# Designed miniproteins, single chains, continued (2): the designs that were tried, part 77

Each design is a single chain, and the fold is of that chain. pLDDT is the mean over its residues in the fold that is shown.

## One batch from the design tools (miniprotein)

Design m6822
Fold by ESMFold2-Fast:
Structure m6822 (fold): chain A 73 residues (1-73)
Amino acid sequence: SAAEQAAREALGRLLALLREIPEELIESDEALLAQLAALDERARAAADAGDFAGAAAALREAERVVRAFKASL
């Protein structure tokens, strides 16, 4: 489905972006880790419920958060 494809694409972009940042920098930012954990929980809960549109939205928000963090470095 288009929603599943959107969720898959959003996840792929997020994972690619995370690979561009040293993991030590992500691991040392408590606020970032808490925000990403909340978004991960939201995406997984949505996907488990079959709400791939909701999962994609949470993953796009995670991408936005990570991009903002990277821009701050």
Scores: mean pLDDT 87

Design m6823
Fold by ESMFold2-Fast:
Structure m6823 (fold): chain A 84 residues (1-84)
Amino acid sequence: DKKLVEELRKLAKELEKEAPLIAKQIENIARLIEEGASKLELEINLGLLLIQYGVEKLTGTLSKEAEEKFEKALELIEKYLKSL
């Protein structure tokens, strides 16, 4: 889904300064969706996104805006996985 990939990439760019690990993993997932990666590969990368969220929470303070953008990316990825 081209629109999904574009929306995920936009969210990743918006998160890049405040949450670089989260941003990088959202970008990785967007690329994998674009490349037609398997459901299993996407689920593994979603797991990595959740780990990176945990690291960002431990090493810094995420703003409410950054948390909301992360939650939006998570919702989009989970919705896509349910469509597979």
Scores: mean pLDDT 85

Design m6824
Fold by ESMFold2-Fast:
Structure m6824 (fold): chain A 78 residues (1-78)
Amino acid sequence: SRVRELVSRAVGLVLRFVAHALAGDEAGAREATERLLETLRELAELDPELARELLEFALRTARRHGLEDVAARLEAFA
């Protein structure tokens, strides 16, 4: 299922922006966040509720780790 592929990709990108940000790789964190937003836009066309749930998960994860730049970018999508 394309939905399952997009969910897996979105979760992986959340882990990537956390990993890059904690390593001090701001460029990598931004790239992962931009790819996540692109993935969530595609998912929203197929399953808008699931896209919303994954966006909320990503926002909670970013805030939990103090990733203010990532959180601001994700909030602009909501």
Scores: mean pLDDT 88

Design m6825
Fold by ESMFold2-Fast:
Structure m6825 (fold): chain A 92 residues (1-92)
Amino acid sequence: LAEELKKKAEELEKQGKKAEAYYLLGVAYYEENDYEGAVKYFEKAYSIEPSAKIYALLGQAYLELNDFEKAKEAFEKASEFDERAKGLAEQA
């Protein structure tokens, strides 16, 4: 699965769909239990196209790394974005 996600991400990157590509790379690294790699790519995806889903996955990756402060912050941003905070979730 992870290897297929990485190949699909490479294909999306060639199509200029960078946010989707980074999202899939984050998922692939998460599946491989490389939570530091997952955080790296989810952060890249969110910097291009913020979404509640990406913030929630970032929070889950931080929980796996035992970084409870950053996990809480990511989940709070996910909640704010989902409710009404288009742009506010980007204001850390």
Scores: mean pLDDT 77

Design m6826
Fold by ESMFold2-Fast:
Structure m6826 (fold): chain A 94 residues (1-94)
Amino acid sequence: SLEELKKMALAMLDLMKDYVKKNEKDEKAVNHFISLLDEYAEKIKKAKTIEELLEIIEELREDIQNDPNLSPRLKTTLLSFLDYLEKEIKELEE
């Protein structure tokens, strides 16, 4: 269901927040990224279709790829979390 997919996406954002808090020492970069994920959490909660949910996840991927405040190592790990999430959503969609 869309509600279960949203729950899964929100859980992934929480994992990404925890990962950054543990692996990034620059508090400004951490706070910036948490704020970004909070904005995307609100978009996810308002998504009305699986297509819209996937579009939101793709927007987040692009924002992470282009974020100058995130190290290349953090970007690689965070993008791998989104790749996993997107794969799981698509497999459950058929």
Scores: mean pLDDT 86

Design m6827
Fold by ESMFold2-Fast:
Structure m6827 (fold): chain A 65 residues (1-65)
Amino acid sequence: GALPSAEETARNAEIVKDVNRIIEAADQGVPEEELDRMLDELAEKYGLSPEAREQLRIAIRDLAA
């Protein structure tokens, strides 16, 4: 079955936590420059492609708008 390993589950939980932190910051009205910095840190930490980073930025902005 396609069940995640304990390591994958832990990594996914950490990604979700970091993403939720950025969503909360966007909801609190942090400037775009700060939001972009947080997204850059997330992308570097998890090795996200520029396309994945941009998709995440769009999703966060839609959730916060």
Scores: mean pLDDT 76

Design m6828
Fold by ESMFold2-Fast:
Structure m6828 (fold): chain A 80 residues (1-80)
Amino acid sequence: MEKLFEVKDPEEVERLRKEMKELQKKADEAIEKGDLEAAREAAERLREIARKAEELGDDILAAMALMAAAVTELSIKRLE
C-alpha cells in the first residue's frame, strides 16, 4: 500500500504511468494505421517502462506495461 511503503522515486513512477498511457495510445493508433515500425517502437518502450517500474518497486505498473507490450506485439504479428 502506497501510504505504508515509499517508492524510491514516486515522481518517476507517475512519469512512467503517464508515459505508459501515451505509448498505449500511440501503439493503438499505429496498429490501426498499419504502421508496424511505430507499433514495434511503442512495444519496445513499454517493455522499458515495465523494467524501470519493477526497479522502482511498482510491480503492478510493471505488469500493466508488459501486458500492453505483449498485446501490441500480438497485433503486429496479426498484421504481418
Scores: mean pLDDT 80

Design m6829
Fold by ESMFold2-Fast:
Structure m6829 (fold): chain A 61 residues (1-61)
Amino acid sequence: MEREVVTLQVAVQLRASSLDLSEEAQEVAKKIDELVKQGKYEEAIELAREAMARLEALEKA
């Protein structure tokens, strides 16, 4: 699970960079990092997936 969170976090940052949303991605990354430090991997994964889905939706629009 921990490696999956890191992969999703990196994917969100790369995606946001191409959409000029790097600041929003950084805020999400901070929250994910905090959850990982607390051992809340399930919550971190959910947050990362939600952020990536949002970025993908914005690109489609």
Scores: mean pLDDT 69

Design m6830
Fold by ESMFold2-Fast:
Structure m6830 (fold): chain A 58 residues (1-58)
Amino acid sequence: MQEKRKKAEDLYFELLDAGESEKEAAEKVEKETGMKVTVERATLNGQEVELVTVEPAA
């Protein structure tokens, strides 16, 4: 399970680096790995950060 989540995370960031949008990258990751990618905005130590969560698709 954890290896699949890491693969999905790695693929997601690779697709973003290749110029894919957040939505396109998430959809491709779900199709390829079966993992759902969720991006949420959070505040950590006074800085706005984006948290990426990867979980099995329903």
Scores: mean pLDDT 74

Design m6831
Fold by ESMFold2-Fast:
Structure m6831 (fold): chain A 65 residues (1-65)
Amino acid sequence: EEKLEEARRLGKLEAERAAKELKEKYGADSVKVEEVDDTTFKAIARKGDKVYERTVRNPLLEALL
């Protein structure tokens, strides 16, 4: 339903925010967001040969599923 779609969109926005935070913190050359499953996103930042990742889990999506 509509609320599930909104929660999924909010989860993606949260992951995008986490990716920006990683970029600023580590001075990353590139960042990306991956959808792992229905409730989980992964923010990935790369600086040269170093990779930094943060898993973003949306508790609102878990409550709706």
Scores: mean pLDDT 73

Design m6832
Fold by ESMFold2-Fast:
Structure m6832 (fold): chain A 71 residues (1-71)
Amino acid sequence: SEIEELVEKGEEYKKKGNNKEAMEYYLKAAEIALSQGDYQKAAELIKKAAEAVKDDPELQKGLLELADKLA
């Protein structure tokens, strides 16, 4: 599925230490989950995005701005 492909891309970037790109792919997957009414999956993916940027305050700010857009 498109969600699974985006999550795999996010995991690839996370392994490379590209935390910003990992966050962006998890949030793209979350947007699709929300559009499908899968709120549990969307919440899980938002949590993955937050974990990817936990040690970067500037990326955390970007995550909050994107999460507000999804809400």
Scores: mean pLDDT 80

Design m6833
Fold by ESMFold2-Fast:
Structure m6833 (fold): chain A 74 residues (1-74)
Amino acid sequence: SEAEEYRKKAEEYLKQGKFDEAGNYYMKAGLVYEREGKLEEAAQSFLEAARAYSMAGDNQKATEAGKRAADLLA
């Protein structure tokens, strides 16, 4: 699926230490899962994006991704 392809790309970027790109692809995966109504998978992907952005030092994007996950779990 499109979401699984984005997750695979995110994992490849994580292995390369490219945390911003990894966060971007986890975010894309989360958005696809959300569109498909897969809210648990979407929340998980947004949390993974938040972690990746935090590792990149991008606190703004990390906070945005974390809020998206929290909204889905409320």
Scores: mean pLDDT 89

Design m6834
Fold by ESMFold2-Fast:
Structure m6834 (fold): chain A 59 residues (1-59)
Amino acid sequence: SKAEAGKEAIEEALKLAEQGKFEEAERVVVRAYLEGLISVEQANEVGKKIKEIEEEQKK
């Protein structure tokens, strides 16, 4: 389903962020949003989490 695909895309983006691949993580989120798999609210929330992971890894 689209909901399952959206959840999988969010999980993949967060995994990429944990690996320090922030540009790839952001691209996954943008692609999922453009394909209608996640809402703008979900895209913004995931983007916020990616930034939090980036800031933690820079400490």
Scores: mean pLDDT 84

Design m6835
Fold by ESMFold2-Fast:
Structure m6835 (fold): chain A 60 residues (1-60)
Amino acid sequence: VEEYRERIRRDPNDAEAWFNLGQALAREGRLGEALLSYGRAVKLDPNYKEAWENAAKLSE
């Protein structure tokens, strides 16, 4: 989690870092924060298919 937060601090437009943060947060059971992180990834890259798919699974 912290590793991806540091990447985001250096480059807040790194869609991959936001996606990876969402994955790490979901694994820790922090589903709301994971969903927000995926949302930021898709906002930065609307073609980020994996971020859309993971966000959809958490919304169920």
Scores: mean pLDDT 77

Design m6836
Fold by ESMFold2-Fast:
Structure m6836 (fold): chain A 80 residues (1-80)
Amino acid sequence: SIEESIGLILRAVGHLVQAELAMKQGKYEEAIKAAEEAIKAAEEALEISTDPGLIKAAEKVLEEGKKLLEEAKKKLEEAK
């Protein structure tokens, strides 16, 4: 449904923002968890979305989430 797709995208964006904030604070383990949750929600949105705009939004969050996850993992290893 459209409502379910929107809900998942909003959840994904929320987790992406949390991951970015955690990165700025040097909380790399928290950033990893938030990025993984953003990726999961974006992937779920892609599975159920039929609207082109919602698909594009979910794809963007997925791409940004994956990039942030890899950056957070690298920073966590450097911080050890």
Scores: mean pLDDT 87

Design m6837
Fold by ESMFold2-Fast:
Structure m6837 (fold): chain A 92 residues (1-92)
Amino acid sequence: SSAAERAAAELARAAEAAGGTAEVRVEGTKAEVVLRGLNVSQQFGALAGAVSAELQGAKVEVRVEGDTVTIRLEAPSEEQLAKALAELAAGV
């Protein structure tokens, strides 16, 4: 498995530990993250992680719908995508 796939699994575990769930799909240098069941504080943490990823060179699109946060990431490389996913995991 790639570094991005491992980081995706870590993000899913972080979301579960926070009392929610994460569905993460990785395709090359792109990922789609769907976070569910997180409280408002945890959603803000995830958004802070998304901002950090964007500042590190990822392209980030975020959509918030109730208790669901959808984050789409595109990075210049799979290694940078893994770093972006790790920033999201640190935020939850």
Scores: mean pLDDT 82

Design m6838
Fold by ESMFold2-Fast:
Structure m6838 (fold): chain A 58 residues (1-58)
Amino acid sequence: MEELVELARKAGLPITPEQAEQLVRAVKEGRISKEDLAKAFRALGVTPEEAEKIAEAL
């Protein structure tokens, strides 16, 4: 989870450890796919490469 927080911060999207935990849980529960999460980060201005790294950290 710390890696996810750091990747998001470097991409210009500072998230808290609590938000990172919620994202991991949402992916594991099937509420959000890794592809949908990467798409959402790209919509917020994250580059495709950074969005993929964040999604893979899950």
Scores: mean pLDDT 73

Design m6839
Fold by ESMFold2-Fast:
Structure m6839 (fold): chain A 105 residues (1-105)
Amino acid sequence: SEIEELIERIEELIKRLEEALAAGDVERLLEAMREAVELMKEALKYLEKHGSPEQVARVQNALDNMETLLRLAEAHPDDEALLRGAGEAVIALLKEVKSILEELL
């Protein structure tokens, strides 16, 4: 189903973010963060059709936070502490959105 595919894509992206952070691979981290933003836009569109207004608002807030973190990370690609913090925050937001989607299963 579309929701199961969204959940699986979130799980794979969390793994890729964790691997990029462990490797200190800035290019892979930023690429995965950009993919996270795009995946959250897809999750939001799904919830606009199938979820509650409260679930839509929660995922919209997660998307807004991810876009802010990505902008900050792209502005400071040489700041290792900032990149680590931004990556970890995006992983936490992805886990939150996954939990919201699982409420619909």
Scores: mean pLDDT 91

Design m6840
Fold by ESMFold2-Fast:
Structure m6840 (fold): chain A 80 residues (1-80)
Amino acid sequence: MRREELIEEIEEILETEDLSPVTRALLESAKKAIEEGKLELAADALRLAAEEARAAGNEEAARRLEELAERARELAEEEK
């Protein structure tokens, strides 16, 4: 359930936010990493996506992506 919830939230961001192609590619990479159980890699990709969104002036997308990066990191600690 927790991995599916992270994927659903990433998909919602991809659908609702106007993101650059680079940020979208990072989110697709994060989804794949979550599906493969590579949660630390997913957290890193989400953090980088947040930085790209902030650089583009999309503070709301950056905030949401930072929250997802923290959730992925927390899940990584739980699942190890």
Scores: mean pLDDT 81

Design m6841
Fold by ESMFold2-Fast:
Structure m6841 (fold): chain A 83 residues (1-83)
Amino acid sequence: SALEERALELLRRAGEAYEAGNYEEAKRLAEEARRLAEESGRAAELVVAALLGIALAYKGQGNFEEAEKYIAEGREVKAAAEA
């Protein structure tokens, strides 16, 4: 779907921002990807990928507490999708 394609492109751009050390930009792009993936209703794997992208950006900033919250959310989404 168009939402899934846009989420994938945002995740690709988030990864590029992360590699460049632009953690705020990486987080913003991954958060937008999460919203689009959730709106699609069909791409639990994209929601998980986006949550992990947000967590990775927080780790890059040294905010391990926030990162752990998003990792936990990603595990919950993955478990629900695999049930």
Scores: mean pLDDT 86

Design m6842
Fold by ESMFold2-Fast:
Structure m6842 (fold): chain A 59 residues (1-59)
Amino acid sequence: AALSPKQTALYNAIGAAISEVGADGLDDERLKEIAEKTGVSPSAARRAAKRLKDALAAN
């Protein structure tokens, strides 16, 4: 697999949050919650969120 288990969990958590609040609804507080839940830094969660948003915006 190209992604580690932590990265897979992180992207799944961000995807679920986008489904609930929308991409524009992902604020710093939500990303901190996801980072804590998935065991990554807030910076890693922000980078993953940006990558996922970019992928979704590409259609």
Scores: mean pLDDT 76

Design m6843
Fold by ESMFold2-Fast:
Structure m6843 (fold): chain A 60 residues (1-60)
Amino acid sequence: SEEEAKEALKAAGAAQEAIAAGDYEAALEHAEKALEFAKKASPVGAENLKKSIEYLKKKL
């Protein structure tokens, strides 16, 4: 739904801000929340976000 897409974008934005601040733990938490919303909004968006989460896990 549109609400779930908005929540996914908001959480993804928070993850990007956390990365810029060097807070990879917070970035991973926000990215995982974005994934839960993205799975309901867009399958393509969810796959891209899964790759970003895997990348962040390697950085921790």
Scores: mean pLDDT 77

Design m6844
Fold by ESMFold2-Fast:
Structure m6844 (fold): chain A 58 residues (1-58)
Amino acid sequence: SEKARQAQKYIEEAIGAISDGDIEKAREYAEKAAELMSPEEAEKLRKEIEEMIEKAKA
């Protein structure tokens, strides 16, 4: 669906922001992606993004 493609683009932006060290931008784009998916998918995404942030910060 169109929403799924848009969510994927936001996820890619969030991952790119993590690589750049921009944690605020990463969380912002993760939230934008989450609002385009089911609550269950959103919960999984938020968890994965926070795990990536923790690993990048270590």
Scores: mean pLDDT 83

Design m6845
Fold by ESMFold2-Fast:
Structure m6845 (fold): chain A 70 residues (1-70)
Amino acid sequence: VEELRREAEEALRLAEREKLPKEVLLEAARRARGLAEKLREAAAAGEAPEEALRDAEVLEEAAERFEELA
């Protein structure tokens, strides 16, 4: 579970620093949404702490923003 959080954080940082082109932003949005779903499911199964739900929400919001930029 912690590895998913780390990947999510790294993806967000890369998107901010690199100012990725629209095509790459769409791919990032898809990945962020996938990670959010997995985090949410792990938390529901009791395999992840409640903080995972918060991270999932942040990822979903980031995905929406990436889609708007694309």
Scores: mean pLDDT 71

Design m6846
Fold by ESMFold2-Fast:
Structure m6846 (fold): chain A 67 residues (1-67)
Amino acid sequence: LSEKQLLEAEATMYEMRGFLLSRSEDPEDLRRAAEAYRKAAELYRKAGNEEAAKKYEELAREAEERA
């Protein structure tokens, strides 16, 4: 696996975690979803996927607003 592939794989794990937590009505879960989405965005940015990074930054903001 290349460094880029490892970063994208790790980003996908945080993406899934954020998605699962974002479905909760618990403010603590929503804040954790925001943190997971922000980590996914950072990893996608390091991998060169700026489009995905922007998407997950927005999802993080939305989760935080609902918390």
Scores: mean pLDDT 83

Design m6847
Fold by ESMFold2-Fast:
Structure m6847 (fold): chain A 55 residues (1-55)
Amino acid sequence: MEEEKKELIEKANEKYRQLLAEGKDPETVQKKLNEAYELISKGEIEKAKKIIDEM
């Protein structure tokens, strides 16, 4: 469980860096990143994964 949360956090951070490198709006990407972090902290793993994939 904790390992999966850590992996999702790392994936979200990688996605964030990738989207910034592609020139996506930082504010929009930051909002999605914050949503993913919130869901991960609550243990909503499936919802967090969906948000990360939608970024």
Scores: mean pLDDT 80

Design m6848
Fold by ESMFold2-Fast:
Structure m6848 (fold): chain A 116 residues (1-116)
Amino acid sequence: SPEEIKQRILDLLDGIISRLEELVQKARALGNTELEAELQSLIDEVRKLKEEVRNSKDPLEALQKTIEFLQKLIERLQELVARSTDPELQADLQSLIDMLQYAIEVLKEEIERLKA
């Protein structure tokens, strides 16, 4: 149902926020205040998308907006990987990127089911 699709997107976005908050704690432990601020900004952008999805009346529009956002988020995270000098942080960022790439494929399959 449209409400079940919306809830799955909201659950996904909550999972992303949780992973980003873990990365904020790691950046803080490393004394990397620039990375901490950049990750906090990304959390704020995910929360904004969460409100847009929550208020959406069209599940197809919500899915499309989420995919576009996740693609942009992957690009920002890839930039952070390239700038990072900490191997553990690079691995954690890459793990999040891999999760987001998988999430995009799942959301694309949901769109195809709605079109059928």
Scores: mean pLDDT 89

Design m6849
Fold by ESMFold2-Fast:
Structure m6849 (fold): chain A 71 residues (1-71)
Amino acid sequence: SRLESLTEGELRVLDAIAEAGAATAAELAERLGVSQSTVSRNLRRLVEKGLVRRTRVGRRTVYSVDLDGLL
């Protein structure tokens, strides 16, 4: 499973998105108590792995779990 190869940072970001349903990088940074740069780096890796989907909602970029990549 791709989940078994995730770093602690990637797992924490993925878990926070799953709990929220969908979130911005800023919301994830606030929730996890880390910088937006740290969150954005982990989000980029998760999107590249097909585990997280990036969607534009109005003026916001929102991240959600990609069920197709997870399942």
Scores: mean pLDDT 80

Design m6850
Fold by ESMFold2-Fast:
Structure m6850 (fold): chain A 99 residues (1-99)
Amino acid sequence: SVDQALDYIRLSGRYMRQGIRALLDGDYDGAVQYLRLALRYVQQARDLARDNPQAVQHLDQSGRHLQDGIRAARAGDVDGAIRHIQDASGHGGLAIDAL
């Protein structure tokens, strides 16, 4: 449902914020785990939003940025990871607006 998709996007945003905090604390393993959870919720929201092409497009962009953020976090690229997480969060917000 739309309401469940919205809840999953909001939950992904919470894990994105936890990922940023972990990165700033130097906890790269914790950051990766939070970003993986955010990615899973983005994917679940995307499946629920499948009949809304604009929401799907933004959720797919959010997911790609989260994957790039995870790679940057694993490499210890804190600034790169945070930029990707911010882009992912922005696309999550656009997906909410499309729903």
Scores: mean pLDDT 92

Design m6851
Fold by ESMFold2-Fast:
Structure m6851 (fold): chain A 61 residues (1-61)
Amino acid sequence: AVGATATVLYDYTATEADELTLTKGDKVTVLAVDADGWVTATSVSTGATGKVPAAFLEVVG
C-alpha cells in the first residue's frame, strides 16, 4: 500500500537512471505502485527515491 514500509527481499542494482539500488534487508517507504509491476519507493537508509520491481519487495502492515 502507498505509505507502507516494505522490506527488500533481494539485492537490486539500478540498470536505468530512474531506478533505485537496494540491498537485501533494506527498508523502503512505498510512494506508488505502477500497473507494470514496478514500485516507486524511498530508501529509509539513504533517502533516495526511485523505481524497483515489486517482486523484490515484501510490504509489511
Scores: mean pLDDT 77

Design m6852
Fold by ESMFold2-Fast:
Structure m6852 (fold): chain A 55 residues (1-55)
Amino acid sequence: SAAKLKELAEQVQAAVARLREQESKMTDKDAIDALAAEVRQQMQELVLQLAEEIK
């Protein structure tokens, strides 16, 4: 479904923009690394959901 794919793409873009803004306000390396790890996990989860959607 094209509508669901578009919705997921917009959700990913919004999440990336939000987390990038948070990261740019941080100076603590450990906090930045933790945030980057969460971004990677969220991205992988969304990619897996996308893969299930296109089955």
Scores: mean pLDDT 72

Design m6853
Fold by ESMFold2-Fast:
Structure m6853 (fold): chain A 76 residues (1-76)
Amino acid sequence: IEEEIKKLKEKIKELKEKIKKLEEEIKKLLEQLKKETDLKKINELIGEILRKIGEIFDLEKEIEELEKKIKELEEL
C-alpha cells in the first residue's frame, strides 16, 4: 500500500511537470499572439493555445483520479 502510494505520488509529480511545460508554451504563444497582425496566423496561434489548454484539463483530470486513489488507499 505505501509503495503504491509512493508510485502514484511520483506519477502525479510527472503530470504536474508536464502541465508546467504546457503553461510555459502557452505563455510563449500568447506573447506571439500579442504581436501578430495576420488573421491566418492569429487563428493558428489561437487553435494551438486552445489545444494545449485542453491537454492541461486532461492532465488535471488524470491527477484528480490519482489523488482519489491515494485517498482511498490512505483510508484503508
Scores: mean pLDDT 84

Design m6854
Fold by ESMFold2-Fast:
Formats: sequence, structure tokens, C-alpha cells
Structure m6854 (fold): chain A 104 residues (1-104)
Amino acid sequence: SPREDAILFTVAGILLSAAYFTVETAKKASEEKQKTLRKDLVAILDDLGDVIAQLPIDPAMKDQLLALVAQAKAAVEAGDLDKALALVDKANELFSQALKEYEA
């Protein structure tokens, strides 16, 4: 339904914003705090993937979004926060395009 779709897009947007903010915070944090923030980031990215899988968007765009989320998660687990941030940014751009296409 349009209501269920709106909730899914809203939750995906919130999780993308949370991922972005958490990566930026982790980059500025102490090594000890960064370890905790990386675990939180992995959880946020897992939740984001679950929501994206349910989005009523083009299957090719969905596959690209899921691939970007998986790559961001791998970058976080490797401690490459610059790569993780770039991948989250790219996912946010593609998500914004998917939302515009859905509303067209």
C-alpha cells in the first residue's frame, strides 16, 4: 500500500542518515570508541539491507543498493571508514533517485 511504501522509504532514509552520521563520528573518535561505533554501524547497515530488500523499486536499482550496503559493511569491518563513507554517500544518491522514480 502507499502507506506501507512511505514507511519503508522513511525508515530507509533514517537508516542511511544514521549510517552517514555514525561513520563521520567514528572517523573523529578514539580507537576504543571507534571499535564500538563500527559494531553499531554494521548493525545499522544490516537493518538498512533488510529494509531495502522490501522497497517497491526497480529490481536493478535494488540490487545496486544492496551491493553498496554490503560493500560499506565490508569496509566498516575492515576499518576503512573513508571507503565506508563514500559507499554510504553513493547509496544515498541512488536511494534518492529510486524515491524520485517511484513518485514519478
Scores: mean pLDDT 89

Design m6855
Fold by ESMFold2-Fast:
Structure m6855 (fold): chain A 64 residues (1-64)
Amino acid sequence: MADEFAQQAIETMRKFVEEGRETGKKELMLRAARTARDVLILNSKDPEAHKKAEELLKEAEKVV
């Protein structure tokens, strides 16, 4: 139900969170995740995609 762009943005967030976790680059990971979430919100009105992006960002903040 999410559009293709929303799914791609979420996948990008997930990759940056994983890279930050593996490399320990906390600030880079958080910045990338926030940027991807903001791009998603501006370009998609899918509430499920928004919720998933917020959950990924909160997970990133807790890991880092």
Scores: mean pLDDT 72

Design m6856
Fold by ESMFold2-Fast:
Structure m6856 (fold): chain A 65 residues (1-65)
Amino acid sequence: SALKEEAERLAALSDAERAELLAGLDREEREELRLLEKAAVEGWDVKEVEELKKKREEKEEELKK
């Protein structure tokens, strides 16, 4: 899934690369990354992951309009 792939990419980043990424993100984007990191530790079946997936699907649909 796209969320798992994103979490894997985040885990592969160096501390410097992660800091640079976070510096470019707004509060909502940082919260999404924190949720992905949490899901990678606690599991992908939490409600917040499902909500993030729906939110991203809605954003993709809006971009197509």
Scores: mean pLDDT 72

Design m6857
Fold by ESMFold2-Fast:
Structure m6857 (fold): chain A 107 residues (1-107)
Amino acid sequence: AAAEAALREELVMEALRLMDRRAERVAEALEAAGLPEEAEVARKEGLRAAMALASEDPEKAPRAAAVTQRLLAEALAELARRSKDPERSALAARLAASARALLASQE
């Protein structure tokens, strides 16, 4: 439980860092969701700043959250494929599936 919780937190943090390194992919996804201001902020200042801007508008916040959830699922799936540790790979894959399921339940 405690060890899995720590590994889960580490994987989510690595996924968020991977998303920040792919600022163009994040910006593109936000633009496609109708969030051009947030896309520009993501490119210049990163995902957290873009989400902070979106959270100021109650109509934009759910769309930005959905984009972030989808990108997080994609990043976690990539970490699962890259990991040489079977336990780490399996957990990252489960987290990616959970993120996709949560997004689907909000549609």
Scores: mean pLDDT 81

Design m6858
Fold by ESMFold2-Fast:
Structure m6858 (fold): chain A 60 residues (1-60)
Amino acid sequence: SHLEEGRKLFEEGDYEGAILHYQLALAEDPDNREAQRNLAEVYRKAGQTDAARLVERHIA
């Protein structure tokens, strides 16, 4: 699944790949809070703080 692939890429430090796969996971399952939380964390590590804030707002 895209969620699983995103997690693997995130753990490997491929933040751009992780972002893509987490976004694809959310396109298939928009209620997946784990994907939303992981996407926000990846955005922060990638230096995309505004994108992280927007994702975090949606979770909250």
Scores: mean pLDDT 80

Design m6859
Fold by ESMFold2-Fast:
Order: C-alpha cells, then sequence, then structure tokens
Structure m6859 (fold): chain A 65 residues (1-65)
C-alpha cells in the first residue's frame, strides 16, 4: 500500500464518523490493518492539508475541510 492509497483509505474511514470524533493512531492502524508508523505518516500529511487536527496525547480530530 502506498502512502496515497493509505491517505484515501483514512479519508474514506473518517468520512463515516461524526465531525469532532477523536481517534488515536492505534485505533486507525487497527481499523485499517496497517502499522501505527504508516498511519502517523498519513496523518501528518492530512494535518498539513487541514483535513484533521492533531490532539496532543490523543491522536487526531475529524471535521476539518
Amino acid sequence: MSLDELIDRIEAYLGTLPEGTVLSQRELAEALGVSQSAVSRALRRLEAEGVVERVPGRGVRVGAR
């Protein structure tokens, strides 16, 4: 799986959740069947694009653009 494929899968998964939902990297890794390090890389890019907001100590919040 490429980083772009993982980003697409994360965005699709987040789209099933209410805005404001907070998810840990572990929860996303388990839901998608990938490593936490892969999720961390994808979330860093999604955060830079404004799709998710980083929540220190908890993971990320859904509901950006």
Scores: mean pLDDT 77

